# Ledger of designs, part 113: designed miniproteins, single chains, continued (3)

Each design is a single chain, and the fold is of that chain. pLDDT is the mean over its residues in the fold that is shown.

## One batch from the design tools (miniprotein)

Design m11915
Fold by ESMFold2-Fast:
Structure m11915 (fold): chain A 63 residues (1-63)
Amino acid sequence: MSLAESFRRAAIWAAKQGRYDLALAVARKLAEMGDKESVRQAAEEFKKLGYTDLAEEIEKLAE
């Protein structure tokens, strides 16, 4: 499993625990690593799970 995949899974887990602050922080770290594709994938996954507002914030990190 790649480091990017580990961060993506951690962000989703944090959101499911109600820790949206932590989920956004993990996604921001993924963006800082330059892996915009994994950031976009995380945003799409959050959208599918119903975390639409969080997904929009994460999408901004990929721009």
Scores: mean pLDDT 77

Design m11916
Fold by ESMFold2-Fast:
Structure m11916 (fold): chain A 76 residues (1-76)
Amino acid sequence: STIQTSLPSSVAQQLAQKAAQQASQQTGVPVGVNVTPTPDGSTVELEALDPPDLEAARAALRAGEQQLRQLIQQKQ
């Protein structure tokens, strides 16, 4: 899952790590984070790590994306 944000990469990294931790706790699937700086902010990639199946991966990424979007809105 890929999300673009106007936040600096350092802030996006912190929020993405928090979102990934919350998603991992909710779904039991570890979620990885990769943040790339862009001219207008940052791009955040969330990845399900070693999920037992595709449904579990999708649930983890959906949870992570929802948490990250909420955290970004709170910081803007």
Scores: mean pLDDT 82

Design m11917
Fold by ESMFold2-Fast:
Structure m11917 (fold): chain A 98 residues (1-98)
Amino acid sequence: MEEELKRNKELFDRMIANHEETLKALSPIEIESLEEEIKELESTPLSEEDRELAQHLLDLLAKERSRKTGKPAPAYTVTKDDMIAAKILVKLLEEHEA
């Protein structure tokens, strides 16, 4: 594993553990910030590592959404957008720790 991903992995793992509760506290500002960075990364290539991270995140998000709304979540297939979102999240985690 690469140093960058290894460092963010521990941070990511802790965030994942608390993500289900954090989703309820997410502010519009945080969501908007993610949208801006998604546009930036949309044209960049993504690695298989980003794919795994995205899949993990989406699984947690799908579970939380289903519990909040009672709406059945679609079968989550890792898409390009999902990988971009995971990459952005890893970036944000690194910045927050720095």
Scores: mean pLDDT 52

Design m11918
Fold by ESMFold2-Fast:
Structure m11918 (fold): chain A 71 residues (1-71)
Amino acid sequence: GVEILRLLEEKGWMTPEELAKELRAHPFIVEMELDRLVSLGLVEREIKDGKVWYRLTPAGRAYLAAAEAAA
């Protein structure tokens, strides 16, 4: 959801484990949500140093800005 996009905007690159810790959520649930966000083009996935990292895309930034402006 929006909470994952906000953390990625703040931190840049994050692992599912780091996101789960910050969100106080189960890593499996975070990974499922990240997969959906990648499918929507809002988040991108990169493999670096044997870990999977995620970051916000330009489309994700635009979506987050619109969502926060509507709130």
Scores: mean pLDDT 82

Design m11919
Fold by ESMFold2-Fast:
Structure m11919 (fold): chain A 67 residues (1-67)
Amino acid sequence: AEELRKEAERKNQEALDAARAGDIVTAMRLGAESARLFAEAYRKEGNEEMARHWDTAADRLEAEAQA
């Protein structure tokens, strides 16, 4: 679970860097990847409520990136 959280944090930092560079579409895609990794980490910990929360966030970011 910790490895998934570290990967999620790394992807989140990449998303923030893309946003600062003005690449909002890339930021949203990387943010969605980060959210999926957080969801998987929470599922492995048995926290299904938090896992669903992060999956919902990822779905939203993926939809925004495709708009």
Scores: mean pLDDT 81

Design m11920
Fold by ESMFold2-Fast:
Structure m11920 (fold): chain A 96 residues (1-96)
Amino acid sequence: MKIGDVYTTTIKIQLPKDTTPEQLKAFWQAVFEALKQTGARLKEVIYRDDELEITISHESKEKVEQAVNRIKEIAEEFGAKVVEETEVKLEPAVVD
């Protein structure tokens, strides 16, 4: 029995360079809504010109997987491609 277990995963998305600021805002609103619905936390976002790396976490592996699947669906709707997806892994608690 272990409490405080957090599951994390990273998804890399390639956005079209012709993505408008309006489309980018709509994309992020949809992503944040998906995170709120699942309770998943946005751990890190790395921006490159055409690549977006999103790391999410939650105490529940199922919730992380649900959030990732929703984000993948949103990305595809915006014409983006998922170029890499990390396996959901247990991350040790950093609070001591």
Scores: mean pLDDT 76

Design m11921
Fold by ESMFold2-Fast:
Structure m11921 (fold): chain A 90 residues (1-90)
Amino acid sequence: SLEEFLEKLGELEEELIKAIEEAEEAIKKGDAEAALEALKKAKETVKRLRELIEENRHLFSDEELEQMYGKLELAEEKIKELEKKAKSLL
């Protein structure tokens, strides 16, 4: 159902935000290993979000899907930037 989808979406969005925040804090502390571990979790959460949206595609308009995928693409770009910063600490 849409309600079950939104609940799962919210849980995964919370996990993604937390993982990105953990990565940013680890980078600030110079902890490359902790940052890369958090970013690995963030990437896995983005993959789960894409799978959730794709499985529930029929609940949304093309415009709504474009907005949702656009947000995930921005998250993936943020993760790539943070990975570059973390690797520079090695």
Scores: mean pLDDT 88

Design m11922
Fold by ESMFold2-Fast:
Structure m11922 (fold): chain A 97 residues (1-97)
Amino acid sequence: MEETRRRLEERMREILEDALAQIDAALAMPRSQWEQLAKELGKSVSQIRAALRALRAGYERALALADAGRSLEEVLAEVRRGIDRALAVLDEAPPAA
C-alpha cells in the first residue's frame, strides 16, 4: 500500500505545518487575552502556554522527522508523544519558570 502511505505522509506534513502556524499564532496573543482564557479554564497562563509549547515541540520534531524521510510510524509516534506531554502539563502543577 505504498501509494496510500505516500499520500498520508504528504497530508501529515501539511497538517503539521498548519498546526505549528496555528500554535504560533495562539502563543502570540496578548497577555490580557491569555489571562481571560486562564480564568475561564481555571488554569494559569503559564500552564496553558507551557502545554501549547509542549505540543508545538512535538509537532516540530514530527515535521523534522518527516523532512528527514523517516517512516510515517515514527512521525505519528512523535505527534502522540507531544500530545501526551501537553496533556500532562495541563493535569500537573504549573512549571516553575
Scores: mean pLDDT 77

Design m11923
Fold by ESMFold2-Fast:
Structure m11923 (fold): chain A 69 residues (1-69)
Amino acid sequence: SDSVVSTVSSMGRSMVDDDVTGMRRTVRTLRGYMSDGRTTPSMRDTVRRMVDMMSRGMTPRDMRDMSMR
């Protein structure tokens, strides 16, 4: 849905801007969409990995740098 697409775009912006608060907010929103069945399996896997990385104290910038080369 448009809401899911907008949230994914916001997540990407938070990673570029190293915005921890924005990243936490968008990940929480995406987890809500996962619970509602509004996301693809690949998106669910990505969100789970992002949550795991955040729990290890990684910043949005660190997560971006590990995901892109």
Scores: mean pLDDT 71

Design m11924
Fold by ESMFold2-Fast:
Structure m11924 (fold): chain A 86 residues (1-86)
Amino acid sequence: MMTVINSYEEAKEAVEGLKGLVAQMRSRLDTLSPEQRAKVEEIERKVKELERLVKEKAPLSEIVKKLREVERLFDEFMELLREEAA
């Protein structure tokens, strides 16, 4: 399902949700593989970049592009978890 951001308030809520997910992943770093930990670090960096764009009121198109990059990284992280959990 396509996440549509129509306002800076919606973008801010998305950032807060993503920060919460990153915090949960970081709390479990000791249980993660080196590859999974590297993915968490990459996600954290992209979420910080997204937060900066929202604070600076960058064009919504740039915010949406960065959000899609973060969503792709989360999908890749979930695939790694499924492979290890099998």
Scores: mean pLDDT 78

Design m11925
Fold by ESMFold2-Fast:
Structure m11925 (fold): chain A 95 residues (1-95)
Amino acid sequence: GLPLEQRVADARDALRGARGLIEQIKEYIEKLKNGEATDEDIVKAASLTVAAMILVVAAEYFAQDDPELLAEARRIGDEVRKLSKEFDKAAEEYK
């Protein structure tokens, strides 16, 4: 298996990626609420949400031996799941 230091680094990189995608998804949700989103924006936001979920799963896997980092990965995962639900609701209400 990978050394602990490498796994911790990989988990942190994945979480950094997930946080970046979360901010982009939030921007698309605001565009939906403002009536400014296109159908292409909806497809892009859905794709980013799936990508963020994959990064969270990777982070949880790499962080399994670091309880504090694993807790952070799970917290970010909860945020992605909440954001996915908010996106689905916004898309349904405005399209």
Scores: mean pLDDT 87

Design m11926
Fold by ESMFold2-Fast:
Structure m11926 (fold): chain A 60 residues (1-60)
Amino acid sequence: MSEAEREKIREAAEEVLAEMGLSPEEAPQYLDNPRFLRAVSSRVGMPREEVRRELARLFA
């Protein structure tokens, strides 16, 4: 995965968390949350499994 794609996933995750009223620090608690993963997946145009894997590396 390119650095630009990782940055897109990070930014999308932070935006989704903010919409849910959460801080980026809470991201590790939401790695298996279907709503969170679906929203990030939709924003970046990537499969949920790939998004989850990358988010785990970025926030865990």
Scores: mean pLDDT 78

Design m11927
Fold by ESMFold2-Fast:
Structure m11927 (fold): chain A 86 residues (1-86)
Amino acid sequence: SKEELYKRIFEKVKEVLIKNGVPEEVAEEIAEKLAKAAVDKDADSTLVGQEALELLIEAGKSREEALKILEEARKAAIEAIEEEKE
């Protein structure tokens, strides 16, 4: 279901962000944005990605670190989506 997919993406993205030293509050905000974009057809995934990148930079990550973390989080989200569709 959409709810189960949202929860899995949220949990996997949050875990990746926390593992990379992102504060829990910021990690939850980014995980919510990415999980919502993945399940909501009206969400602008490009805009959400840019917002997540900005939040990572504001949390003290360099642009290079933020891009690497965001890519790792995006891969985790894709894995959750593929598991649901298999």
Scores: mean pLDDT 81

Design m11928
Fold by ESMFold2-Fast:
Structure m11928 (fold): chain A 62 residues (1-62)
Amino acid sequence: MKAGLVVVGLSPEAAAAIARLLREEFGFDEVGVQRVETAEEALEVARYALERGYDAVVVLVA
């Protein structure tokens, strides 16, 4: 299963920790991480990921 993780305002370390959690605890084989500057950009990236066959997308806005 593929998961997308889109984050705004989080450190690279925090994003990596969440991606690890998705792989190890939630059973995703592949986790794509995208760090963006705005919530609006995060929403567009999330829509695109779902259209491209990601099984789930998590959006986190700090």
Scores: mean pLDDT 81

Design m11929
Fold by ESMFold2-Fast:
Structure m11929 (fold): chain A 100 residues (1-100)
Amino acid sequence: MKLVEEFEKKAKEYLEKYKSTKDKEKQAEILREFLKYVEEVLEEAKRNKVKEEELRKLEKIVIDFLDEVRSSEKDEGFKEAIEDEKEELKEKFEKVIAEI
């Protein structure tokens, strides 16, 4: 549970940074940093063999973050890129769950 709580707090911090800036380049950097952090957390979760229920909670936090980013975006191409990233992340979570 501590991993999920820390991750949720960090995700909220990244989302606040994203929403508080109007610089598109800075917004892209924040999104990239968050996605890198998600990958690091998935590697840690795999190493520690966390329970499926905990991984599903992490997945929900990531999907909710990307949905918030998508809803605040007006460019259709960028919206499609976010949707593709969501599907790729869902596949990554399923692979980790299958391996533990």
Scores: mean pLDDT 80

Design m11930
Fold by ESMFold2-Fast:
Structure m11930 (fold): chain A 96 residues (1-96)
Amino acid sequence: MEELERRLEEVLRLVREGNIEEAARLLEEALRRAPDAESAREFGLRAVEEALRLGNIEAARALALAAMRALADVWGDKEGVLEMIGLILRAIGESL
């Protein structure tokens, strides 16, 4: 948990700096190394929600794709993937 919190802060710093590609890469790596599937889902969702709160839809989309890859490939978390899709679609809908 503590290492995931530090990784989230680093991801969000990279987002604020405009380094979206590196932020997404770091998030995917952190989620692949999470202690369990539940932690990976929670951390991934929180990263995307924080990027959305920063008003950066492009970063949120990139982070969501990175999180979905880790959740699908490592954890088999289909429900977590669907939650990510729903979160991004809702955010896009609110911007229309």
Scores: mean pLDDT 82

Design m11931
Fold by ESMFold2-Fast:
Structure m11931 (fold): chain A 56 residues (1-56)
Amino acid sequence: DEEAERVIRETREGGERAVAEAPTEADKQAHRLVMEGAIRRAREAARRGLDPREAL
């Protein structure tokens, strides 16, 4: 699904920037978990035929 891959790519790019700018390792880990969760939800929504953007 082209739209799901786009949403995942944009989510990963934003999450990577947030991790890079986070001041502590704990904050970096929190941003990684948020990014991972969002990507997982987007993929799950796409697999079920739902709008991946609505899963974010």
Scores: mean pLDDT 80

Design m11932
Fold by ESMFold2-Fast:
Structure m11932 (fold): chain A 101 residues (1-101)
Amino acid sequence: MEEEKKLLEKLEKIAKVIEEIFKTKDYKISEEGKKFAKTVYKVSDELIEEMEKNKEIGPLAAGVLKYAYEKGLSPEELAELFKKTLGISDEDAEKLKKAWE
């Protein structure tokens, strides 16, 4: 019971950090990020376009975090995944790595 609550709090904390980074920057989902969304989460092209148009990256960020948790990705692997999918900087990737630990 406690483990589920701790996981949810950890995912929400990291998702908020990602949302804050992307709300203040003119960002775009990378081509690798679009492929990831389509192949892993079976997200439609229409939904990807809506997320980019509205700058609502939260659902994609949450999906990537859930995938990382389910696959048991290391903090290093998570940082690389976000760099490839969302185009975050090395500095922001290090912040996410520390939050994921």
Scores: mean pLDDT 68

Design m11933
Fold by ESMFold2-Fast:
Structure m11933 (fold): chain A 120 residues (1-120)
Amino acid sequence: SKEELIEEAIKELERTAKELRELAEKSKDPKVKETLELLVEALERAIEALKEAKKNKDWERAIELVKAIVEMLRHGAELLREYLESHPELSEEDKEIVERAIELLERTAERLEKILEQLE
């Protein structure tokens, strides 16, 4: 059902926000930490909006939100990739954190796109 698919999207996003928060806590570079924390805050706001759309059974709004979240995740991954490429002085540990964050964001976007295929 649409409700079950949106619930799956919410659970996936909650897992992603938790993992990004853990990566932010491990980050030593202040800009990496700040960027990951801002992404977590944006995801938490998006999750709340998606939960409200689900509660109201507003499936058109829920689909719109999931599409916007996919774009946000892809944009976040690209910003992190650009930062990694422009800052070769980053520690190997911080580089690994950024690479894991990029992979996490891209994987989450792909999973949400599969949910969207089932909703449309």
Scores: mean pLDDT 90

Design m11934
Fold by ESMFold2-Fast:
Structure m11934 (fold): chain A 55 residues (1-55)
Amino acid sequence: SEEEIRRLVEALEAGDYETAARLFSRMTGNSFEEELHLLSDPEVREHYVEVLRGS
């Protein structure tokens, strides 16, 4: 999970939201489309990065 969290933070910081959505989908069990939709909101992206850095 630590390696997956690192990959997720890297994807978010690189603006690779497709990769980030795929990783979120695998971790949460939500669909790729649902996670990609959430990441379309810059406020959600910033919140996720802060939470993941704190983990």
Scores: mean pLDDT 78

Design m11935
Fold by ESMFold2-Fast:
Structure m11935 (fold): chain A 96 residues (1-96)
Amino acid sequence: MKKIAVVSFVIEPYGTELKEALEARGHEVDLLYIPISTDNPSKEIKDEVLEFAKGHDLVVLVGGTEKGREELAKYLKENTDAEVLTGSVEELLEKL
């Protein structure tokens, strides 16, 4: 069992569906939906995601752009002890 922060850039309900699937597998899941797709997330977005990630064992970044996810993952890895995974809904369900 992991406490997972799901940060979703995909159109709902796909983020909610991922949350429900992970909860069905025995994880505790919190979902943050960000309706922005960008290669260069702003400091405000980075700080919002970092604050949301606090107290979680794992942060998963799903949807948006690959470059934007990589930038956020780098920022999170530099500023939190949580494990960070990125991918599609399908990839994350296979991993978790």
Scores: mean pLDDT 79

Design m11936
Fold by ESMFold2-Fast:
Structure m11936 (fold): chain A 86 residues (1-86)
Amino acid sequence: MNVSVEILLDPALPEEPVYQVIEENGGEVLFKGRLSGKDYIYIVALLPENTDFEKLKQQLEERLPEAEITISDGKVADKLITIKRK
């Protein structure tokens, strides 16, 4: 079964590396957009159940060196990833 992930991305950071890392880990992006009144880009993705989130975090940190990345258990999705500019 897939793992659901919410991603909150700082709009000052590039979106493309996030999508590439999801796809490289066998995932798919279900939704991407800016929600009205939100200071972030909201992304919803599915990743394989066996996804190594520590490795995924390292891949995001390598491609987004200006970003601070936090991965936690989600309340709505299985995982919550926050990607903020340093």
Scores: mean pLDDT 83

Design m11937
Fold by ESMFold2-Fast:
Structure m11937 (fold): chain A 82 residues (1-82)
Amino acid sequence: SEKEETIEKIEKEYKELVEELNKRAEEAEKKGDTEEVRKITIEMFRLMAETQDIILKVEKGEISEEEALKRMKELKEEIEKR
């Protein structure tokens, strides 16, 4: 299914972003920066919620693969700037 292939691509991008945020959280924990760990944790929850919304819209046929991947790229750029 084209939708299943799109969701797999979204899940792959999500996993890569989660790995990046986990690395940042581990670095913050090593430094004893509890406020930074808290901020990264909030960012992880936001990333999860935004990704689930994109997946749901793909499943409902409300957005194309191109639009879904564009939204994932925007999330990646937002995380990389922070």
Scores: mean pLDDT 86

Design m11938
Fold by ESMFold2-Fast:
Structure m11938 (fold): chain A 87 residues (1-87)
Amino acid sequence: SILEEAKKLLEELLEEVERLLEENRDAPPSVIQAKVQELVAKAEKELEKLKEKASEEDRKEIDRLWTQMDAAVAWMVAEQIARIQAA
């Protein structure tokens, strides 16, 4: 289903962000932020395509999941930057 495709896309985005943060552990905050923004923007475009094919109910659920994922990514980036600044 489209909802299952959207869930998988968001799960893959979260995994890619986690991998990116690990690979860029010692990178400057600006570099980390830029790379994460590119991943998020790419996923957002793919998610918008899925939403065009989704039912109203599924669109609402996709928007809810996106909001949760966006908050989780923001928190992970903030934690990474805080660790770099504390080092």
Scores: mean pLDDT 86

Design m11939
Fold by ESMFold2-Fast:
Structure m11939 (fold): chain A 83 residues (1-83)
Amino acid sequence: VEEAIKLAKEAIKLLLDSEKYVGANLAIVGVVQQAIRLLKEGKVEKAIELLRNSAEAASQIPDPKAQEAAKLLEEAVRIAEES
């Protein structure tokens, strides 16, 4: 769980570092922050759902930082599923 939270926080950092798609990136950041909260609450299944949705949304933004964030979110999903 801690490693999944770490990856999700790194994804947030990448999304916030981009100024090209601020509105879309901020919306994804909000969902990822909710997923981190759910992981801390032990609501792993719901958190995985939100992380998958965030990864999909980030992958659709034509921004290299959003694309990298999508990969980190997919890794966070994989790690959370293994717990």
Scores: mean pLDDT 82

Design m11940
Fold by ESMFold2-Fast:
Structure m11940 (fold): chain A 94 residues (1-94)
Amino acid sequence: VAAALEEAAREYGLGEVIETWVRGLREVARALLAGDEARAEALAAATRERIRALLEEAGVAPEEIERLLAGYEAAYGALKAGPPEGLRALLAEL
């Protein structure tokens, strides 16, 4: 993690965005491992909307918000398409 990212997180409240992202992916991974795809989808959607709201409150530009949310969608897609071993490895790192 770059020092510039930590400084930006402090300046714009992005630390809460990162925490929300990490927590959301962890909860989604747990739901997917339990075989509850409906819960995983609902958790992913709720986390995405919370991240959007936090970024908007911080005054992040719309193009930056869309770029960050695209990253979140890519991470969720990888979790959904990946094998259970990948989900377990992610949970061990989070």
Scores: mean pLDDT 71

Design m11941
Fold by ESMFold2-Fast:
Structure m11941 (fold): chain A 62 residues (1-62)
Amino acid sequence: DEAIDALIAAAKAKDAEKARAALEALGVTDPEKAREVAIAVLNAVAAGDEEAGKKKVREILA
């Protein structure tokens, strides 16, 4: 989804504000849940596997 791609881009830029906005667009209102998703994405980006990050976000939100 566009929001997940925006979240990945925000993580690469280390822009926590944009990452939070993308999580809100995904319907994540719980701040702890939003933080968990953002951390998972940051870890995947740091590992160089953005596709794993996208899958992880979908899994967390399922």
Scores: mean pLDDT 75

Design m11942
Fold by ESMFold2-Fast:
Structure m11942 (fold): chain A 70 residues (1-70)
Amino acid sequence: SVQLTAAQLASLQQLLRLAGYDVENYYGAKTQAAVKAFQRHFGLNVTGEADELTLAAIEKLYNGTPLVRP
């Protein structure tokens, strides 16, 4: 199960939208598909969960680096 605060979920979804993904306002099928696509593109294990490694990769891209669409 995914344990995200409302703020973490909002940040994740904002970053995915900036990278060109279509996502909902909750952790649903579109958000899960976007997370899986991100994980595939960046060579991470494809879990569909916003795990520690996935969040770290997204935060690193957000920290002044351009977001890359798959």
Scores: mean pLDDT 69

Design m11943
Fold by ESMFold2-Fast:
Structure m11943 (fold): chain A 74 residues (1-74)
Amino acid sequence: LEEYEGERILHAELYFDDKSLPEIPLEELVGKPFDVEAVKEALRKAFEKYPEAKGAVLYLTSGKVIVIEREELL
């Protein structure tokens, strides 16, 4: 994750195993540079708000995609 620090977050969302559920955008992360601790804190809060979320996907302006599963933070 630290290898992506400084790259700007284009889009971020929570995803669910149930594909009938819409992805939840993580607006607080959008447009900010990727910072591991800030991302972990935001995801912890998001996972508390959406207990059924399986993980998060972050899209960076470089075209890179980061997937962080709930179990990696809990």
Scores: mean pLDDT 76

Design m11944
Fold by ESMFold2-Fast:
Structure m11944 (fold): chain A 91 residues (1-91)
Amino acid sequence: SARAEQVLEDARRAAKIAASMSEEEKKKLEESMKEIGATEAEKKVRKLLEELYEKALAGSLTPEGLEKILVEMAKILGLSQEEIDEIREAV
């Protein structure tokens, strides 16, 4: 689905950016993540994105950890079980 694909693409971009990131770029990402916090759902997504970012920078992001974060984010965003399964297969 388009939403499952978007979640996976956003996570891939976040991980790639984090891996190549300068201290200034890191601060800009943290500021962008804070802007997501307007609703309770957005606050939860922001915390998951922060966890993804921190694990990617630390080199501790496992496929299992990535799957867990993406699945929780998909659930918050209201993705179907089929879309969640697509994310699991793509990780």
Scores: mean pLDDT 70

Design m11945
Fold by ESMFold2-Fast:
Structure m11945 (fold): chain A 64 residues (1-64)
Amino acid sequence: SKEVQLAKEDIEITKKRIEDLKKLLEHYQSLPPSPETERKIKAIKEEIDFYNKKLEELQKKVES
């Protein structure tokens, strides 16, 4: 169905976004500790959690 096709496209986009966020997280985790880097790390982790939940919901739509 068209809905399943759109969900598959969103899955691929979401996976790439999570990959990019994980690379960004690794970058900030490699920097010297500071309140600024700590805040950025927290924000990135929250965004990863958001996209992981989105990915789970999209996968449910594809799994009949």
Scores: mean pLDDT 86

Design m11946
Fold by ESMFold2-Fast:
Structure m11946 (fold): chain A 66 residues (1-66)
Amino acid sequence: LQVGDILRALRDFTGLSPEELSFRRGDLLEVLGVSPTGREVLARSLATGAVGWVPTSYVERVGRAP
């Protein structure tokens, strides 16, 4: 995953901390950053504009922002 990628949530996720983004299956997210391990991405919800960390195992790449 890379900055500017558009992701689709594969399942629901509820963040346990303020730094984590909560989302539902089917939500679209834009990648703003990638963790050093690649296990998490910093993403923005396209529906709400909320920003937070999401596990990469919960999302799939569906496109890229221009």
Scores: mean pLDDT 81

Design m11947
Fold by ESMFold2-Fast:
Structure m11947 (fold): chain A 71 residues (1-71)
Amino acid sequence: MSYEEYKAVADRLSVPFRDEDDIYNPEFADRLLLAAYLAGILDVAEAEAIGRLPSPKDRVDATVRLIRAAE
């Protein structure tokens, strides 16, 4: 995904996205996942499955894909 795609999703959920390196930041990944869950975009099973992914970037990418699919 492009920088603009990550930023657009983060902006939509009001999650701070400072630069492209934030996609590797566990805090950003966790905030984005929680925001998507609280917005009703993800159910508990989806949030738990994504939360088990080993890297912050994998969690961000999976969360962004589901947010974009929900639109």
Scores: mean pLDDT 82

Design m11948
Fold by ESMFold2-Fast:
Structure m11948 (fold): chain A 81 residues (1-81)
Amino acid sequence: SEEKAKELLEEGKELHKKGEKAYAEKDFVTAQRYYNEAIKKYKQAIKLSTGELKEEARKNLEKSFENSDKATRAQVQASLA
């Protein structure tokens, strides 16, 4: 349902925000985990939505993918120190 899609989108945004907070603290493993959980929520929101809500979920999904990759690269770099 559209109402469930909105709920999932909001849950995804909160998880993404937690990922950003962890990244800022240089906890790249925790950041990656939160971004990946956000990705799961956004994928579910996309399946249950149409129109602008679906496009918002897609944009947030893309941002979480980019940030997850960035966190993974940062963790690899930290491990080489």
Scores: mean pLDDT 89

Design m11949
Fold by ESMFold2-Fast:
Structure m11949 (fold): chain A 68 residues (1-68)
Amino acid sequence: SAEAEKGAERAAKGSLEGDKELAAEGTREAVLARGGSEEDAEAAREGVLKGDGEKASEGAGRGMSKGT
């Protein structure tokens, strides 16, 4: 969806600019826009903030599964 793409774009921009908060927020928005739960979105956001790619991927993956 357009909203999921906007969230993903914010996440990418934050990562490229070294803005962890922007990257985490964009990741959370993308998960929610794909139909993920608030818990899945928060897990993905927390993973990005802590630099834990595995935790971020788990949250994002669960969100995408619920959104498809």
Scores: mean pLDDT 69

